# Designed miniproteins, single chains, continued (2): the designs that were tried, part 86

Each design is a single chain, and the fold is of that chain. pLDDT is the mean over its residues in the fold that is shown.

## One batch from the design tools (miniprotein)

Design m6983
Fold by ESMFold2-Fast:
Structure m6983 (fold): chain A 70 residues (1-70)
Amino acid sequence: LTDPEVAEKEARNLIKAAKELLKEPKTPANESALGILMSELRNLLPFIKDEELKKEAEKIIEEIEKRLKE
């Protein structure tokens, strides 16, 4: 199983990247990249022990899902 410390570090990096991409226009490349980031964050979610980080990751996943459905 993934180490929680490693998972939290990766989650922070993915959240940062997702926040930057969410500011960009809708293009096939950006939507594809957001989909990948969402999947990676979902995979890390069970290993995040920090409650604030977990909530931030869940919020970012929801924002990406909303954007990809539009």
Scores: mean pLDDT 82

Design m6984
Fold by ESMFold2-Fast:
Structure m6984 (fold): chain A 73 residues (1-73)
Amino acid sequence: MKTFTVTGPAAQAAADAIREELPGVEVHATQTDVKISPEKLKNLEEAARNAARAAAPLIRQQDHVTLTWTVKE
């Protein structure tokens, strides 16, 4: 079974992108709370979606792929 695991403040955005790109992949998302500006969060979410789309071909070749987004306060 193909599995994608993502953790971080933009984890849900990455998970949604993978679910749309690869129906049938098991997606596990852990959304973490982070105190950053809404503008920075939107940029992080866009980067997460782009990274998820780039990972889609890799998920098809591997059994699992993990993406972690960490922001330090």
Scores: mean pLDDT 71

Design m6985
Fold by ESMFold2-Fast:
Structure m6985 (fold): chain A 60 residues (1-60)
Amino acid sequence: MVGDPRPVFEPVTGDDGRTYRNEGEKYLAEASGRPIAPMGPDDRTLDLRAGRGTRESAAA
């Protein structure tokens, strides 16, 4: 039992079968969980991804 105001460690299975530290983190990951495109000198990669993302969200 933790007495400090900190996130408790309650492992829960995520969307992709991944274990999260707690349900709150899982919820945040689901609400805003998206693969971050590698940023580089070329912004084209992000734009290409946006065009592809328009098709469908491959996460579920």
Scores: mean pLDDT 51

Design m6986
Fold by ESMFold2-Fast:
Structure m6986 (fold): chain A 87 residues (1-87)
Amino acid sequence: GDSELFEKAMKLLDEAEELIKEGRANEAQELLIEAILLTMKIKNKEQVEELIKRIEELIDKLAKQPNADPILLGIVALGLAVLKATS
């Protein structure tokens, strides 16, 4: 259900934040993509809005990393834009 998807997405975002702190930008980008895909399956608007806010904060941190893959950043940004347009 939505609660299980929300908890899984939040755990992925926790792991992505730790990877960003370690300078492991590309691995963090992969987890952000997975979290966005999970968020697209959630129907509860409040949970979706909370996840979108956290994803935006992590993308901002990731964009400041010198080793971040620009193509993966573009994919993450497009996924977020689609999610915001449909929520």
Scores: mean pLDDT 84

Design m6987
Fold by ESMFold2-Fast:
Structure m6987 (fold): chain A 90 residues (1-90)
Amino acid sequence: SHMEKREQARLEMVAAILEAARDYLFSLIEKKPLTPEQKKKVEELKSRYEQARADYQAALAAGADPTAVLKRYIDELERIIKELEKILKE
């Protein structure tokens, strides 16, 4: 329906904004001196991001509901952003 297409477009815009925020936070972290534990956490967060994006693309290719898949992807992006912000505050 038109309502479903509008909701999908809104969620795609939210995902794009969160992806930009994530990339910005990673760029700030690259300039920060990190402990070995922080470096490991950053590598884990990058892997989680790459996996979340791959899962999102695979689910869409498999014909999953785009709205449900986008909501799940957005939730994981928000979790990653919170962890990146925590590293920046340390």
Scores: mean pLDDT 86

Design m6988
Fold by ESMFold2-Fast:
Order: C-alpha cells, then structure tokens, then sequence
Structure m6988 (fold): chain A 74 residues (1-74)
C-alpha cells in the first residue's frame, strides 16, 4: 500500500542517517513525509505521484543524482 511505501522510505532514511549518509536520509525522509501527508489529506492523485517520485530516489537514482551534482561542482 502507499502507507507501507511511506513507512519503508522512513526506515530507509533512518538506515541512511545511521550510516552517515545525511543527503540520502534527507531526500528519503522528505519524500516519505510528503507521501504520508498526501495520503492523510485524501489526495490520491498526489499520493500516487509522490510515491512514483520517491521510487526514482532508489540507490540507482541517488547515485545518478550525486554523480550529476559532483559534475556540476567541478
């Protein structure tokens, strides 16, 4: 369910924070809270969109984001 996806994102954010990956933890926590708020507000279309966006911030998506950020800083 969308609630289970939000809870999984919170767990992943906590794991990232414990590992010292603060950037990953912040992104995942922000996406999880945004998804939870959309669900609680009854905004089904927003909740689906937020879940899809959060899915793009998996390990592969986060790696690609960091690589692009590093290229821009160089």
Amino acid sequence: SLREQADALIAQAQAAYAAGDIDKAKVLMTEALTLRRSIEAGKEADAVQNAERAGKWTEEGLKNYREEKAKRAA
Scores: mean pLDDT 72

Design m6989
Fold by ESMFold2-Fast:
Order: structure tokens, then sequence, then C-alpha cells
Structure m6989 (fold): chain A 84 residues (1-84)
């Protein structure tokens, strides 16, 4: 029925928001940890190769945040509008 289809769409949307939130949150935490590791490596006089590897990992995590952040925000806005 139409009512059952509407309920399924809402449940799928909620699950998608939860998945995006987990991806985004994990990426933010990982970025923070990598930035801290980079700072410690620089203070310890780590090799240029080790520093470059950490900077590459930071760039990769930042790309994930940049990608998932707007998608998470969009899906949250869509869900809030649907609840109205």
Amino acid sequence: SSSAEEKRRKEEKDKEIERLAKEYFTSVVDLGLLKRQLKKAKEAGASPEEIAKLEEKIAEQQKKIDRYGPLFDEKVIEALLELR
C-alpha cells in the first residue's frame, strides 16, 4: 500500500543518515588523530618520508570529510523537512 511504501522510504532515509553520520564522524576523529601524529612526528624529528606519508593520509581524510559533510547535511535537512 501507499502508506507502507512511505514508511519504507522514511526507514531507508533514516538508515542512510545514520550511515553518513558514522562515516563523517569517523573521518573527523581520524583527521584529528592524524594531525596530532604529524605534530608529534615533526617534534621528534621524523624523516621527510614519514612526514610526507602522514600529510598524504591527512589529505585523504580531509577529502572524505569534504565529500561526506555536505552529503550528511543534505540528508539531515531532507529528513527534517519530511518530519514537518
Scores: mean pLDDT 77

Design m6990
Fold by ESMFold2-Fast:
Structure m6990 (fold): chain A 100 residues (1-100)
Amino acid sequence: DRFNRIIARVSDITGVAPSTVRAIFQAMAAAISRRRDSGPVTARDFVNRMRVVMRSRGMTDDQFVQTMAGYVRTFRDLMRAGMSRDAAADAVVDAWFAAV
C-alpha cells in the first residue's frame, strides 16, 4: 500500500532498515500526540497526516519522501549524540512546528 511504499523509499534514501523507519515515525506520532489531543496515533497515521499537509502546500510526492528522509536522518543523528528515542522525536517535532 502507499504507506509501505513511502517506508521503502525513505529506507532506500537513508540506508535505514524499513522496520527502523517505521519505529522512528511511530516515535514522531507519539511526540505529536503528547502536544495535541487529536495527534496521530500510529506511524501510518503520522505519514498520512503529513502527506495531506505537504500536498496542501504544493509539495510533490518525491519532495514529501525527501522531507521524511530528512526527519529520519535528523532523528538518527540525535540518537547517536546520546538522546533517547522520545527526546530525539520531541526535538525533530519541535523543529518541524517551528518551521511550519
Scores: mean pLDDT 82

Design m6991
Fold by ESMFold2-Fast:
Structure m6991 (fold): chain A 73 residues (1-73)
Amino acid sequence: SRYEEIIEKFEEALKGTLEYLRKNPDKEIEEQFLKHYKGLVEKLKKTLPEELHPKLEEIEKEFLEELKKLLEE
């Protein structure tokens, strides 16, 4: 479905962002992404059916945990 495609693209975009940041560390950009992605996920939850929210929350949690680890380095 269109919603499943949106979630897949979102997950791929976050994974690509993490790989980029691991190769090109920039704490200022990493902090900006923490702000931007939180707002983006809230917007996506309003657009997507509730049954897909747990998957979005799982993707968000993993991304934020990895991003926070990069900020500690």
Scores: mean pLDDT 78

Design m6992
Fold by ESMFold2-Fast:
Structure m6992 (fold): chain A 59 residues (1-59)
Amino acid sequence: SAAAEAGRAALEATRARLAAQAEKFPDGVNAGLAALDRHADDAERALREAERAGVQAIT
C-alpha cells in the first residue's frame, strides 16, 4: 500500500543519513546502523500488520 511504501521510504532515508554520519563517527554509527536495521525490520512487520488490518476493515 502507499502507507507501507512511505514507511519504507522513511526508514531508507534514515539509513542514508546514518551512513553519511559514518564518515565522522564510524565506531558508533556501525552499532547504530545494526540496531536500526533490527528496529526497521520490526517496524516493517508492524506496517504490514496495520495494512492487513486496514484491508480487513474495508472488506
Scores: mean pLDDT 69

Design m6993
Fold by ESMFold2-Fast:
Structure m6993 (fold): chain A 79 residues (1-79)
Amino acid sequence: MSIEELVTQAKALINELKSEYSEYATQVLLNKIETYLNNGQYEEALKQSKTLVGILGDDNAKAQELLAILEEIVKQQEA
């Protein structure tokens, strides 16, 4: 899967998480992740997504999927 396809999937998950979690801190963090993705700052997006998992819990499937997608983007960028 290309970086462009992974970014599209990450943005879809961010929009789903924004619709499910109205808490200010979560919304700010999701907006930061989206901004980093839009700027091509994938390592920074990954760091923020790890913080998101810490806030939402390790059992949050969408947060874990977002983290996995961002890890794959960073891995492909480093290759």
Scores: mean pLDDT 84

Design m6994
Fold by ESMFold2-Fast:
Structure m6994 (fold): chain A 120 residues (1-120)
Amino acid sequence: MEDYDKYSEEKLEAAKKALSFTKATDPELTLEKLNEAIENQKKLLEEAKAAGDKEAEAKAYSELALYYSARGYAHENLKNYEEAIKDYEEAVKAQEEALKLVPSEKGKELLELYKKNLEE
């Protein structure tokens, strides 16, 4: 739990930086990299599920939420509004799944950060 709380704190900082960064960069190049990251993270999530490691599964969901949120920002900057909303919804769902597996206060802060994107 303590190690996961530290991880969640680092991810909250990383999420804030990544969302700021993706809005400031070339969105098409950002989308290419985020598509790769999301597919790789889905594979890691399935591996964690197969291993029965709930902490690893929660971390994989939290990482997936981060990448979905960043891709949503890239789509928003490209005016792909429908795809941006879909990615923001997926980010919220992934972080909710992470919290169900390993509840943490920093993880709740991440969820609120992602929910804010759905409110514009």
Scores: mean pLDDT 75

Design m6995
Fold by ESMFold2-Fast:
Structure m6995 (fold): chain A 100 residues (1-100)
Amino acid sequence: MEEVEKRIADLKARVDQAEKLLNEAKSLFEKYKDNPEKLKEVRDMFAKAAGLAAQTAVEAKKLYDETGSEEARQIADRARELGKKAVELINEAKKAIDSL
């Protein structure tokens, strides 16, 4: 169904955005571990990625439960994994900030 395909496309775009943001933030974290302003920016980027991933996981799981779409299930699983990684990285960034 066209509506389901659009919902899957929107969810995929959001999980791709979360992954891109997470990877950009990881790169900045490795480069600027001694820069408190950049570490705060990185923490906020990880928090944004975590939020996008968590929301996408919930919505994709709901779509899977409604439609049986394997694409929706894969998006939900990927988003859940990204959310867990983002939360771990938020904690690492907080520890790095506290160490300065």
Scores: mean pLDDT 86

Design m6996
Fold by ESMFold2-Fast:
Structure m6996 (fold): chain A 73 residues (1-73)
Amino acid sequence: TRELTLDLAAEGAGGLLERHKDEPPQTQVDTLVTQLDMPRSLAQRIVDLYINQGKDPKDAARQVVREAEDELL
């Protein structure tokens, strides 16, 4: 289902960000782009959200993925 797909995408992105949490923000963006084939604008939104708002990486990923889905629909 849509909700399950978003949860799996958020888990993947969040897990990857947790592994690279000690790296510069731009490196984390590059990691999402290269490892998950994620659009750079989307990856930047996720990284900016969890850094600026102190959200969990998985929650930030879930929010941005949901927003992107809504923009396409």
Scores: mean pLDDT 73

Design m6997
Fold by ESMFold2-Fast:
Structure m6997 (fold): chain A 119 residues (1-119)
Amino acid sequence: MEEEIERMVKELEELARRAAAGDVRAEIELLQKMIVALGSNSPEDKEKAKLIKEAVKKISKKAKQTGDPELKQILAILGKAARDAIVILTGMSRTTNPEVQKEVEKREEELEKEVEEWL
């Protein structure tokens, strides 16, 4: 499990560096990973979600501990992808029903708090 987290850390760091360089495919792959991390409903996706969350937390801890500008930039890119994923996950649920809209807004706030805890 620890080796799988380290592999995901390296994958996320590489995807973030490529996205920063203008690689649209890397940006899309990061977005898809964040959608899995925040919106997973299957047992298989829950394991992937956990792996992605733990990898982001590890990058965050290292960035805060070292003050490394490159890691801070990587973390900013990962944070943007996570926030974009929240918009997709909550935006598709937008309705004209005020009670349903309140539940969507509450879910958005819960997901935003979760992402802040990772970062």
Scores: mean pLDDT 80

Design m6998
Fold by ESMFold2-Fast:
Structure m6998 (fold): chain A 90 residues (1-90)
Amino acid sequence: KEELLERLRREGEATIEVLREMGVSEETLERIREALERALEAFERGDEEGFLKALGELVETIREAVASLSEEQRERLERLAEERAKELGL
């Protein structure tokens, strides 16, 4: 359980760093981080309903952040996603 929590936190933080590099505002990044922390806390407590709710908030906040990006920032996101897919052998 702790190993899974560490993995989820690490992947979440890596996603936040990618979004920061794309120029997403620090305010939006803080909202994403807060939603991630709520999800991790619910998971640790075994609160399945709370986890799903926090996960939904996390996804919604990320979608809002992506929708706020300029055309140039969106193209940068697509390039980063392509690079990540290649690193994963996709």
Scores: mean pLDDT 74

Design m6999
Fold by ESMFold2-Fast:
Structure m6999 (fold): chain A 63 residues (1-63)
Amino acid sequence: SAAEERARRMAEGARRLVEQGMEALAVKELTKALGSEEAARRFLELAKRSVEDAARFLLEHGV
C-alpha cells in the first residue's frame, strides 16, 4: 500500500542518515515526526538492522 511504501522510504532515509554519521539529526527529526523520542530511538535502532521491521513499527504507530 501507499502507507507501506512511505514507511519503507522513511526507514531507508533514517538508515542513510546513520550511515552518513548524522544519527543525532535523525533522532531529532524522527522525534518531531513520531511525537516521542523513545519511539524515534526504537525506530532508528530497528532501521539499522532491518528496513522491513522499522517500516512495520511505523505502521503500528499510524505513520
Scores: mean pLDDT 83

Design m7000
Fold by ESMFold2-Fast:
Structure m7000 (fold): chain A 78 residues (1-78)
Amino acid sequence: SREREALKINLKNAGLTDEQAEKLADIVYESVEETDDPGEAAKRAVEKAREMFPELTDEQLKLIEAGAIALGLARLRE
């Protein structure tokens, strides 16, 4: 999806590799599919991201959080 590609581009611009961006985008989409609460989706996405990549910066984690919230809100409108 275009939203997935935008998230990957933002993560790569924040210093992540293509492989890391792909895996993090998967985590965000999986977390949004698990719950209809955007805040809970964001919390789950950040927790999973930290487990997979403990070295992530606060700025990178905020991008993941923002992406999960945005996708969660978009899903609620459908």
Scores: mean pLDDT 82

Design m7001
Fold by ESMFold2-Fast:
Structure m7001 (fold): chain A 119 residues (1-119)
Amino acid sequence: MSKEAEDFLLGLARYAALHLKDADPENLTPEQRALVRAVLDYLKENKELLEKAFSKEFIDYILSSERNVYAFLLALAKLSEEALQLTDPEEARKKVIDIFKELEKSKFNHPELPKEYQR
C-alpha cells in the first residue's frame, strides 16, 4: 500500500472517530447525515486511493449507499479509537491499516455495529 493511501485511510479513521463516536444509529442528526453524504461524495472522487487499499467489490459495496458509508465510518470510529491513542505513530498507523483489512474481510459484521448494519 502506498504512503498516500495509508495517510488517506488514517485521516478517514481519525475523522470518523472525531465526528461519529457518539452517533446514535437510530437517530442521526441532520449534521451527521450531511457529514455521511459529504464523505460518500469525497470517497467517490478519491476512489483510486481506495482501490490501492481494498478490492473493487468492497469499495463498490461501501459506496453503494449512504447507509453503507455510515456503517463503514461507525465501524472505523469504534475500532480505531483505541489504536489512535497509541503513543507510537507508526504502531497506530499499522493498527489502523489492520482494522481496515479486517473490515474488508468481515463486510463490517462487527458486534459493535447496529444490528441493521451487520446483515
Scores: mean pLDDT 69

Design m7002
Fold by ESMFold2-Fast:
Structure m7002 (fold): chain A 89 residues (1-89)
Amino acid sequence: MEIVEPPEASEEVKNAKIPEEIKELIDKAVEAAEEYLRTGSEEALKKAQELEEELVKEMSKQSDLEKMAALAYAVEKAYEAAKRVLEEL
């Protein structure tokens, strides 16, 4: 199984400040998704879905640049989590 590295974000996206609340939501959603991948827990899947819905609502309030920065952060966090799960298989 191969993990593909996230595409390189533009310099503007890399320099954009992500609101702390959005970073926390992304971190929690990725942690819940990682727990689901490790354990198959339906509760972890449900938690990940609820956090994703909240993240979508919060992101809808942000500028396009902040949305792009948050997406890049989420993709990087998801990649790191997937790599950890695969290394333990």
Scores: mean pLDDT 75

Design m7003
Fold by ESMFold2-Fast:
Structure m7003 (fold): chain A 85 residues (1-85)
Amino acid sequence: DSARLSAAVDIIREMQLIASKEKDEEKRKEILQQAQNLSTALRRYLETKSSEDLEALRQQLGNGKALAEEVGNSDLAEKAAALIE
């Protein structure tokens, strides 16, 4: 739980770091929006503990995994996959 929460925060920060290095402004904004969506989903799940918010969090983690795979960051993709399970 605290370790998994720390890992989710690390994923958000890694996505923000990827965005900061992205030279395409449109893609940078898309990545920042995905990081924001994941942050929002994580916060909502922590407050509600509902199955619906857990499913939303898993969906946003799936988006983070897809981004990590696209940019070739295997470590980030593996971390996101582990949290989805």
Scores: mean pLDDT 80

Design m7004
Fold by ESMFold2-Fast:
Structure m7004 (fold): chain A 111 residues (1-111)
Amino acid sequence: KVEEAIRLLEEAKRLAEEALERARKDESIPPFLRESAVATAEAVIRLLEEAIRAAEEGDLEKAYELAEQAAMILDTEAWLIEPYSPELAELLREAAELARRAARLLKEALE
């Protein structure tokens, strides 16, 4: 159901917001990577907000594309940050998994 996809996107956004707060405070991450993690989290939050809006408006193709894009960005950042902050990497991967589950549901609704 589209409603379930929206709920998963909202949960992914919540985890991305938590990751943003943790990245800002995590002094174990080098400053240049911390700036990257913060910028990535902010961009992903925006993409997830757009995906939720698109799904609510019935633009399931756009919602699917945005959810997939968010998941790919989250997975990439998790890979980059893992050596410095395994806990932050886990949050990013959990958010990516939720975004991918939402994308699958949106794709099924299109088929």
Scores: mean pLDDT 87

Design m7005
Fold by ESMFold2-Fast:
Structure m7005 (fold): chain A 90 residues (1-90)
Amino acid sequence: GAEVEVEATVVGSTEDLVTAEVKATAKTTGGTGTTNVTLGVGNTGEAMVGAHSNPNGSGGILTSAKVTLKATSPTTVEVTGISDVESLNV
């Protein structure tokens, strides 16, 4: 099956809001992709992330995943779930 590694990093925050960068790496292709999610502190959110094996090229393999995140503090975001992992030739 398709496999991804996911990391979430806080890239901006206030007392009430956290912006996290979600990075996915496809284990088979080594392709990467990022998206930003803004969450209220104490809230959970979801992001779709695509990791493309050929950046800015036509063709390659796209590995996509749904990532669930929780902002536990203004400085902390946790990945709480990864689902719907798929790989598609594009």
Scores: mean pLDDT 77

Design m7006
Fold by ESMFold2-Fast:
Structure m7006 (fold): chain A 66 residues (1-66)
Amino acid sequence: SLPLPEVPEEVLRESMEGLIDELESKTTNPEALKYLELAREYLKQGKLAKAMVYLGEAINLHMESQ
C-alpha cells in the first residue's frame, strides 16, 4: 500500500479544503462537482475519512473527463 507520512489532522483538513476549492474552480464535470460538495460537507462535520473518499471520487471523475 502507499506510504502515508505522519501529518497533523489540522494540516490534512486545510490541505483537503484547499484542494476542494481548487477542483471546484477547475472541473467542468457536474458529477465531480457533486462529489466535491459532499466532501466539503463531511469536512465541515469533522468526518475526514468520508471527506477523503468523496474527494478521491471527484478527482477520479475530473481526470476521466479531461
Scores: mean pLDDT 79

Design m7007
Fold by ESMFold2-Fast:
Structure m7007 (fold): chain A 91 residues (1-91)
Amino acid sequence: SIEKLTPEEAEKRIKALEASIEFRLEHPVKEKPVPKERVEALKEEIKKLKGQTKDPRILRLLEDAEKLIEQGQYLTAERVLKDVKNLIESL
């Protein structure tokens, strides 16, 4: 299927996500507070995605998304989780 990533395409996407997340963790942006229910929804999404993969690099991306939430970067974490979900579904 053309929707499935080749190993080379998967590597490039993982590397791009790693670089993007690392940059945001090192250069945190101050985001507006979000409701507790939205924070819990993001944490539940991370838990679900962790159950869908055994790839240690993708698991590391999910752990870094948890760190973005801990830094209060909720919108950044939400975007990262959408990209990681698309990556997992394309493998």
Scores: mean pLDDT 82

Design m7008
Fold by ESMFold2-Fast:
Structure m7008 (fold): chain A 96 residues (1-96)
Amino acid sequence: AKELALEAIELVLEAGRILLQEYPELYLQAIGAILSIIGLRFEAERSDDAKEVIALAKEALKIVEDLVAQIANPPQRVLDLIEKARKLIEEAEKSL
């Protein structure tokens, strides 16, 4: 459960990095999102509570989804990463 949630956070971080590189008009928002997700990853890595790690992964996913919502035609690779992260979080919850 914890490992799946941590993997979801890594996919969300990768999506954020792609948005930072490809959308300079969102630079400050993308930087803020990435820093927030890095903080959530740090908390998740230190937690021994799988439910807490899943909650942190959900928060990280929401941050990147809110960023993507500002883009008219988001790149498919970013949408794929978000979908994979969502599925990993769902699988992690079922493992509890």
Scores: mean pLDDT 85

Design m7009
Fold by ESMFold2-Fast:
Structure m7009 (fold): chain A 61 residues (1-61)
Amino acid sequence: MNPIFKVMELLNEIERLVRDEGIPFDEALELVKKKYSKKDPLVTKQIIREAERLRALEAAR
């Protein structure tokens, strides 16, 4: 329901793919995007933007 909860869920899945499967962040993000594009294309766009923003913040640290 809440976009924040959805963003956190998808970010957690991306991190799991990176940790467990060794998939690069960019590739994990594309996989998650493809999975959700059929259900919530607008929400998927928002989540991608948020994930990129968080990644940029981590790089700036």
Scores: mean pLDDT 68

Design m7010
Fold by ESMFold2-Fast:
Structure m7010 (fold): chain A 127 residues (1-127)
Amino acid sequence: SPLEKLKEFYEKGREAVLKFVESTKGKTPAEQVEALALFYAYALLTGDETDLIIAKQSLIPFANILLGVDKIEDFVKTVVELALAAGHRETAILVIAAYLLRQDGKPVEELEKYIPEAEKILEKLFP
């Protein structure tokens, strides 16, 4: 599942994320977007500016509008829109959940507690 893959990324670190993203390069655009949205959720969970910059640069070819987005909240919204357009609702929810956890300064072990709130936010933003 997307949640299990995100947990694996957090446990193994950036190298595991990059290997997974590279494994999707020969696949459909929708599968590539899912991998990159999970990478962005991982970057939100680490809070590492380098992870956030790398994830942002990787997403730009799929949404050029991201070039003009400076605020994390607006970037999260665009990544969620991309994941939904690609058919990856669970991944979109995880991006929102990771953002909320980051805002609250909570550890990754609490991520699943944010899923119900993330689902409600998704329904409000994309009714």
Scores: mean pLDDT 83

Design m7011
Fold by ESMFold2-Fast:
Structure m7011 (fold): chain A 61 residues (1-61)
Amino acid sequence: SETVELVRRHEAAELAERLGVPEEVVYELIQKHGSGRGAVEELLRRGLISEERAREVLEEL
């Protein structure tokens, strides 16, 4: 669905800015895990973001 793609793109852009990670990386992880939470958890697992920053963002999701 085009609507789902647009929503995921918007979420990826916001998370990328907040986490300091490239938007395309966040977008791919949102698609793979089905949620921004899953994307943030995977970024933390890969060591691409700090535990502190991941916690701040996850508390808002």
Scores: mean pLDDT 81

Design m7012
Fold by ESMFold2-Fast:
Structure m7012 (fold): chain A 76 residues (1-76, ends at bonding distance)
Amino acid sequence: SKEKLREYARKLFLEGIINKDLRKVALGIALMEILNEDVEGAINVASKLLGVDRDTIRKLVEEVRPEAEEIYKKIK
Protein backbone atom coordinates (compact mmCIF):
# COMPACT_ATOMS: atom_id res chain seq x y z
CA SER A 1 0.00 0.00 0.00
CA LYS A 2 1.02 3.66 -0.44
CA GLU A 3 1.04 3.99 3.37
CA LYS A 4 3.45 1.03 3.76
CA LEU A 5 5.75 2.60 1.14
CA ARG A 6 5.67 5.93 2.98
CA GLU A 7 6.55 4.19 6.28
CA TYR A 8 9.36 2.23 4.57
CA ALA A 9 10.78 5.43 3.02
CA ARG A 10 10.81 7.15 6.43
CA LYS A 11 12.41 4.07 8.06
CA LEU A 12 15.21 4.02 5.43
CA PHE A 13 15.80 7.76 5.92
CA LEU A 14 15.91 7.48 9.74
CA GLU A 15 18.19 4.39 9.70
CA GLY A 16 20.47 6.17 7.21
CA ILE A 17 20.74 9.20 9.50
CA ILE A 18 21.38 7.09 12.63
CA ASN A 19 23.96 4.81 10.92
CA LYS A 20 25.45 7.61 8.73
CA ASP A 21 24.54 5.54 5.66
CA LEU A 22 24.21 8.04 2.81
CA ARG A 23 22.81 5.38 0.45
CA LYS A 24 19.88 4.61 2.80
CA VAL A 25 19.26 8.36 3.26
CA ALA A 26 19.21 8.82 -0.53
CA LEU A 27 16.90 5.81 -1.07
CA GLY A 28 14.45 7.10 1.56
CA ILE A 29 14.38 10.54 -0.06
CA ALA A 30 14.00 9.05 -3.58
CA LEU A 31 11.00 6.99 -2.40
CA MET A 32 9.49 10.11 -0.78
CA GLU A 33 9.83 11.92 -4.14
CA ILE A 34 8.13 9.01 -5.98
CA LEU A 35 5.28 9.36 -3.44
CA ASN A 36 5.07 13.12 -4.31
CA GLU A 37 6.21 14.21 -0.84
CA ASP A 38 8.20 17.43 -0.35
CA VAL A 39 11.82 16.32 0.21
CA GLU A 40 13.56 19.70 0.72
CA GLY A 41 13.19 19.44 4.53
CA ALA A 42 14.59 15.89 4.53
CA ILE A 43 17.58 16.98 2.37
CA ASN A 44 18.27 19.93 4.72
CA VAL A 45 18.09 17.72 7.85
CA ALA A 46 20.38 15.07 6.30
CA SER A 47 22.85 17.76 5.17
CA LYS A 48 23.08 19.25 8.70
CA LEU A 49 23.24 15.95 10.61
CA LEU A 50 25.70 14.16 8.27
CA GLY A 51 27.85 17.19 7.36
CA VAL A 52 27.28 16.62 3.62
CA ASP A 53 26.37 19.32 1.08
CA ARG A 54 22.72 19.41 -0.08
CA ASP A 55 23.85 19.13 -3.72
CA THR A 56 25.79 15.93 -2.91
CA ILE A 57 22.66 14.43 -1.32
CA ARG A 58 20.55 15.44 -4.37
CA LYS A 59 23.11 13.80 -6.69
CA LEU A 60 22.95 10.56 -4.65
CA VAL A 61 19.12 10.66 -4.73
CA GLU A 62 19.22 10.78 -8.55
CA GLU A 63 21.80 7.94 -8.66
CA VAL A 64 19.57 5.64 -6.52
CA ARG A 65 16.27 6.64 -8.21
CA PRO A 66 16.10 3.50 -10.44
CA GLU A 67 16.50 1.30 -7.33
CA ALA A 68 13.80 3.31 -5.52
CA GLU A 69 11.44 2.83 -8.52
CA GLU A 70 11.98 -0.97 -8.36
CA ILE A 71 11.19 -0.92 -4.60
CA TYR A 72 8.03 1.12 -5.37
CA LYS A 73 6.89 -1.55 -7.88
CA LYS A 74 7.45 -4.44 -5.40
CA ILE A 75 5.73 -2.91 -2.32
CA LYS A 76 1.98 -2.21 -2.81
Scores: mean pLDDT 85

Design m7013
Fold by ESMFold2-Fast:
Structure m7013 (fold): chain A 100 residues (1-100)
Amino acid sequence: SEEEKKKKLEAAKEVVDEIESLLDKIEDEDLKKALEKNIEELRKELENNKLNMDTLVKTLGTFLVATSGPIELLEAIRKLSSKDATVEDIEKALELIKSL
């Protein structure tokens, strides 16, 4: 639905904003640069009111590796790789990022 699409876009924007706020805490310069590139690509999609779930998953995966993040975030990313991924799945990833 259009309402669900709008909610997914808003949730994805919050994920991007949260990851971007944590960039300065990433010690690996190559992973930081890869993540900056992924964020730029995702922001361009969101500015055009589009969300490619593969771009979001790639961004989250790079962030997980860069931060040595929790196993729960890996599980959230796996759910987002599903064709049936929901707004709640994106919001769960956001909660886990905010908990770092």
Scores: mean pLDDT 86

Design m7014
Fold by ESMFold2-Fast:
Structure m7014 (fold): chain A 69 residues (1-69)
Amino acid sequence: DSAKITELMKEYSELMLKLIQAIVNGDKQEAEELARKLYEVIDELAKVSGKTKFAEELRKRVDELLAQV
């Protein structure tokens, strides 16, 4: 469903911006909570879209950012 994919991508973008803000602010606890929410959105996106490799790439980007806090 294209509408569900669009909704999930919007949620991903909003959470990713918040994660970057938390990292810049040095808020490790908030960054970890935002990463958890991002993983849930990415997992749902993988299930809905079937694009597992794309979802794995998105997860790696979150992991890399989280490692910097």
Scores: mean pLDDT 86

Design m7015
Fold by ESMFold2-Fast:
Structure m7015 (fold): chain A 59 residues (1-59)
Amino acid sequence: SVASAAASLAAAIAAGDWDGAGTALSIMYHEAGPETARRAAEAAGGPEVAERLMRDAGY
């Protein structure tokens, strides 16, 4: 679910688990779209982390 993916994204960012964060971001992107995925990453790690994760995922 989107809520489960958002929780996983926040936990991965807090732990410095960039592979896990990328996986959770991709789930959010495909289920809820790029804006929702970006906002979730920004809420969890700030705008710089959101830019980095989106870029690294090829979005």
Scores: mean pLDDT 83

Design m7016
Fold by ESMFold2-Fast:
Structure m7016 (fold): chain A 81 residues (1-81)
Amino acid sequence: SELERLIKEHEELLARLGEAARAGDWEAIEALLEEHEKLWERLKELLLKERPELTEADFEEARRRLEGLLEKIRAAAEAAA
């Protein structure tokens, strides 16, 4: 299904982001974060249509948690520089 495909793409993107973060490749991290924003919007649109139990508030909470994780990654990078 398209939902399964997008979930897999998201998991693969997060794996690539983790590898780039470990390598300290900030140009790759910025590019992957831009790709993530586009993929997130597609996932959100599809999930809101196919999962009526999910709301905009659920996605805002998930985004807030992701932004917290990304801030920790950035802080670790700045500490390593």
Scores: mean pLDDT 73

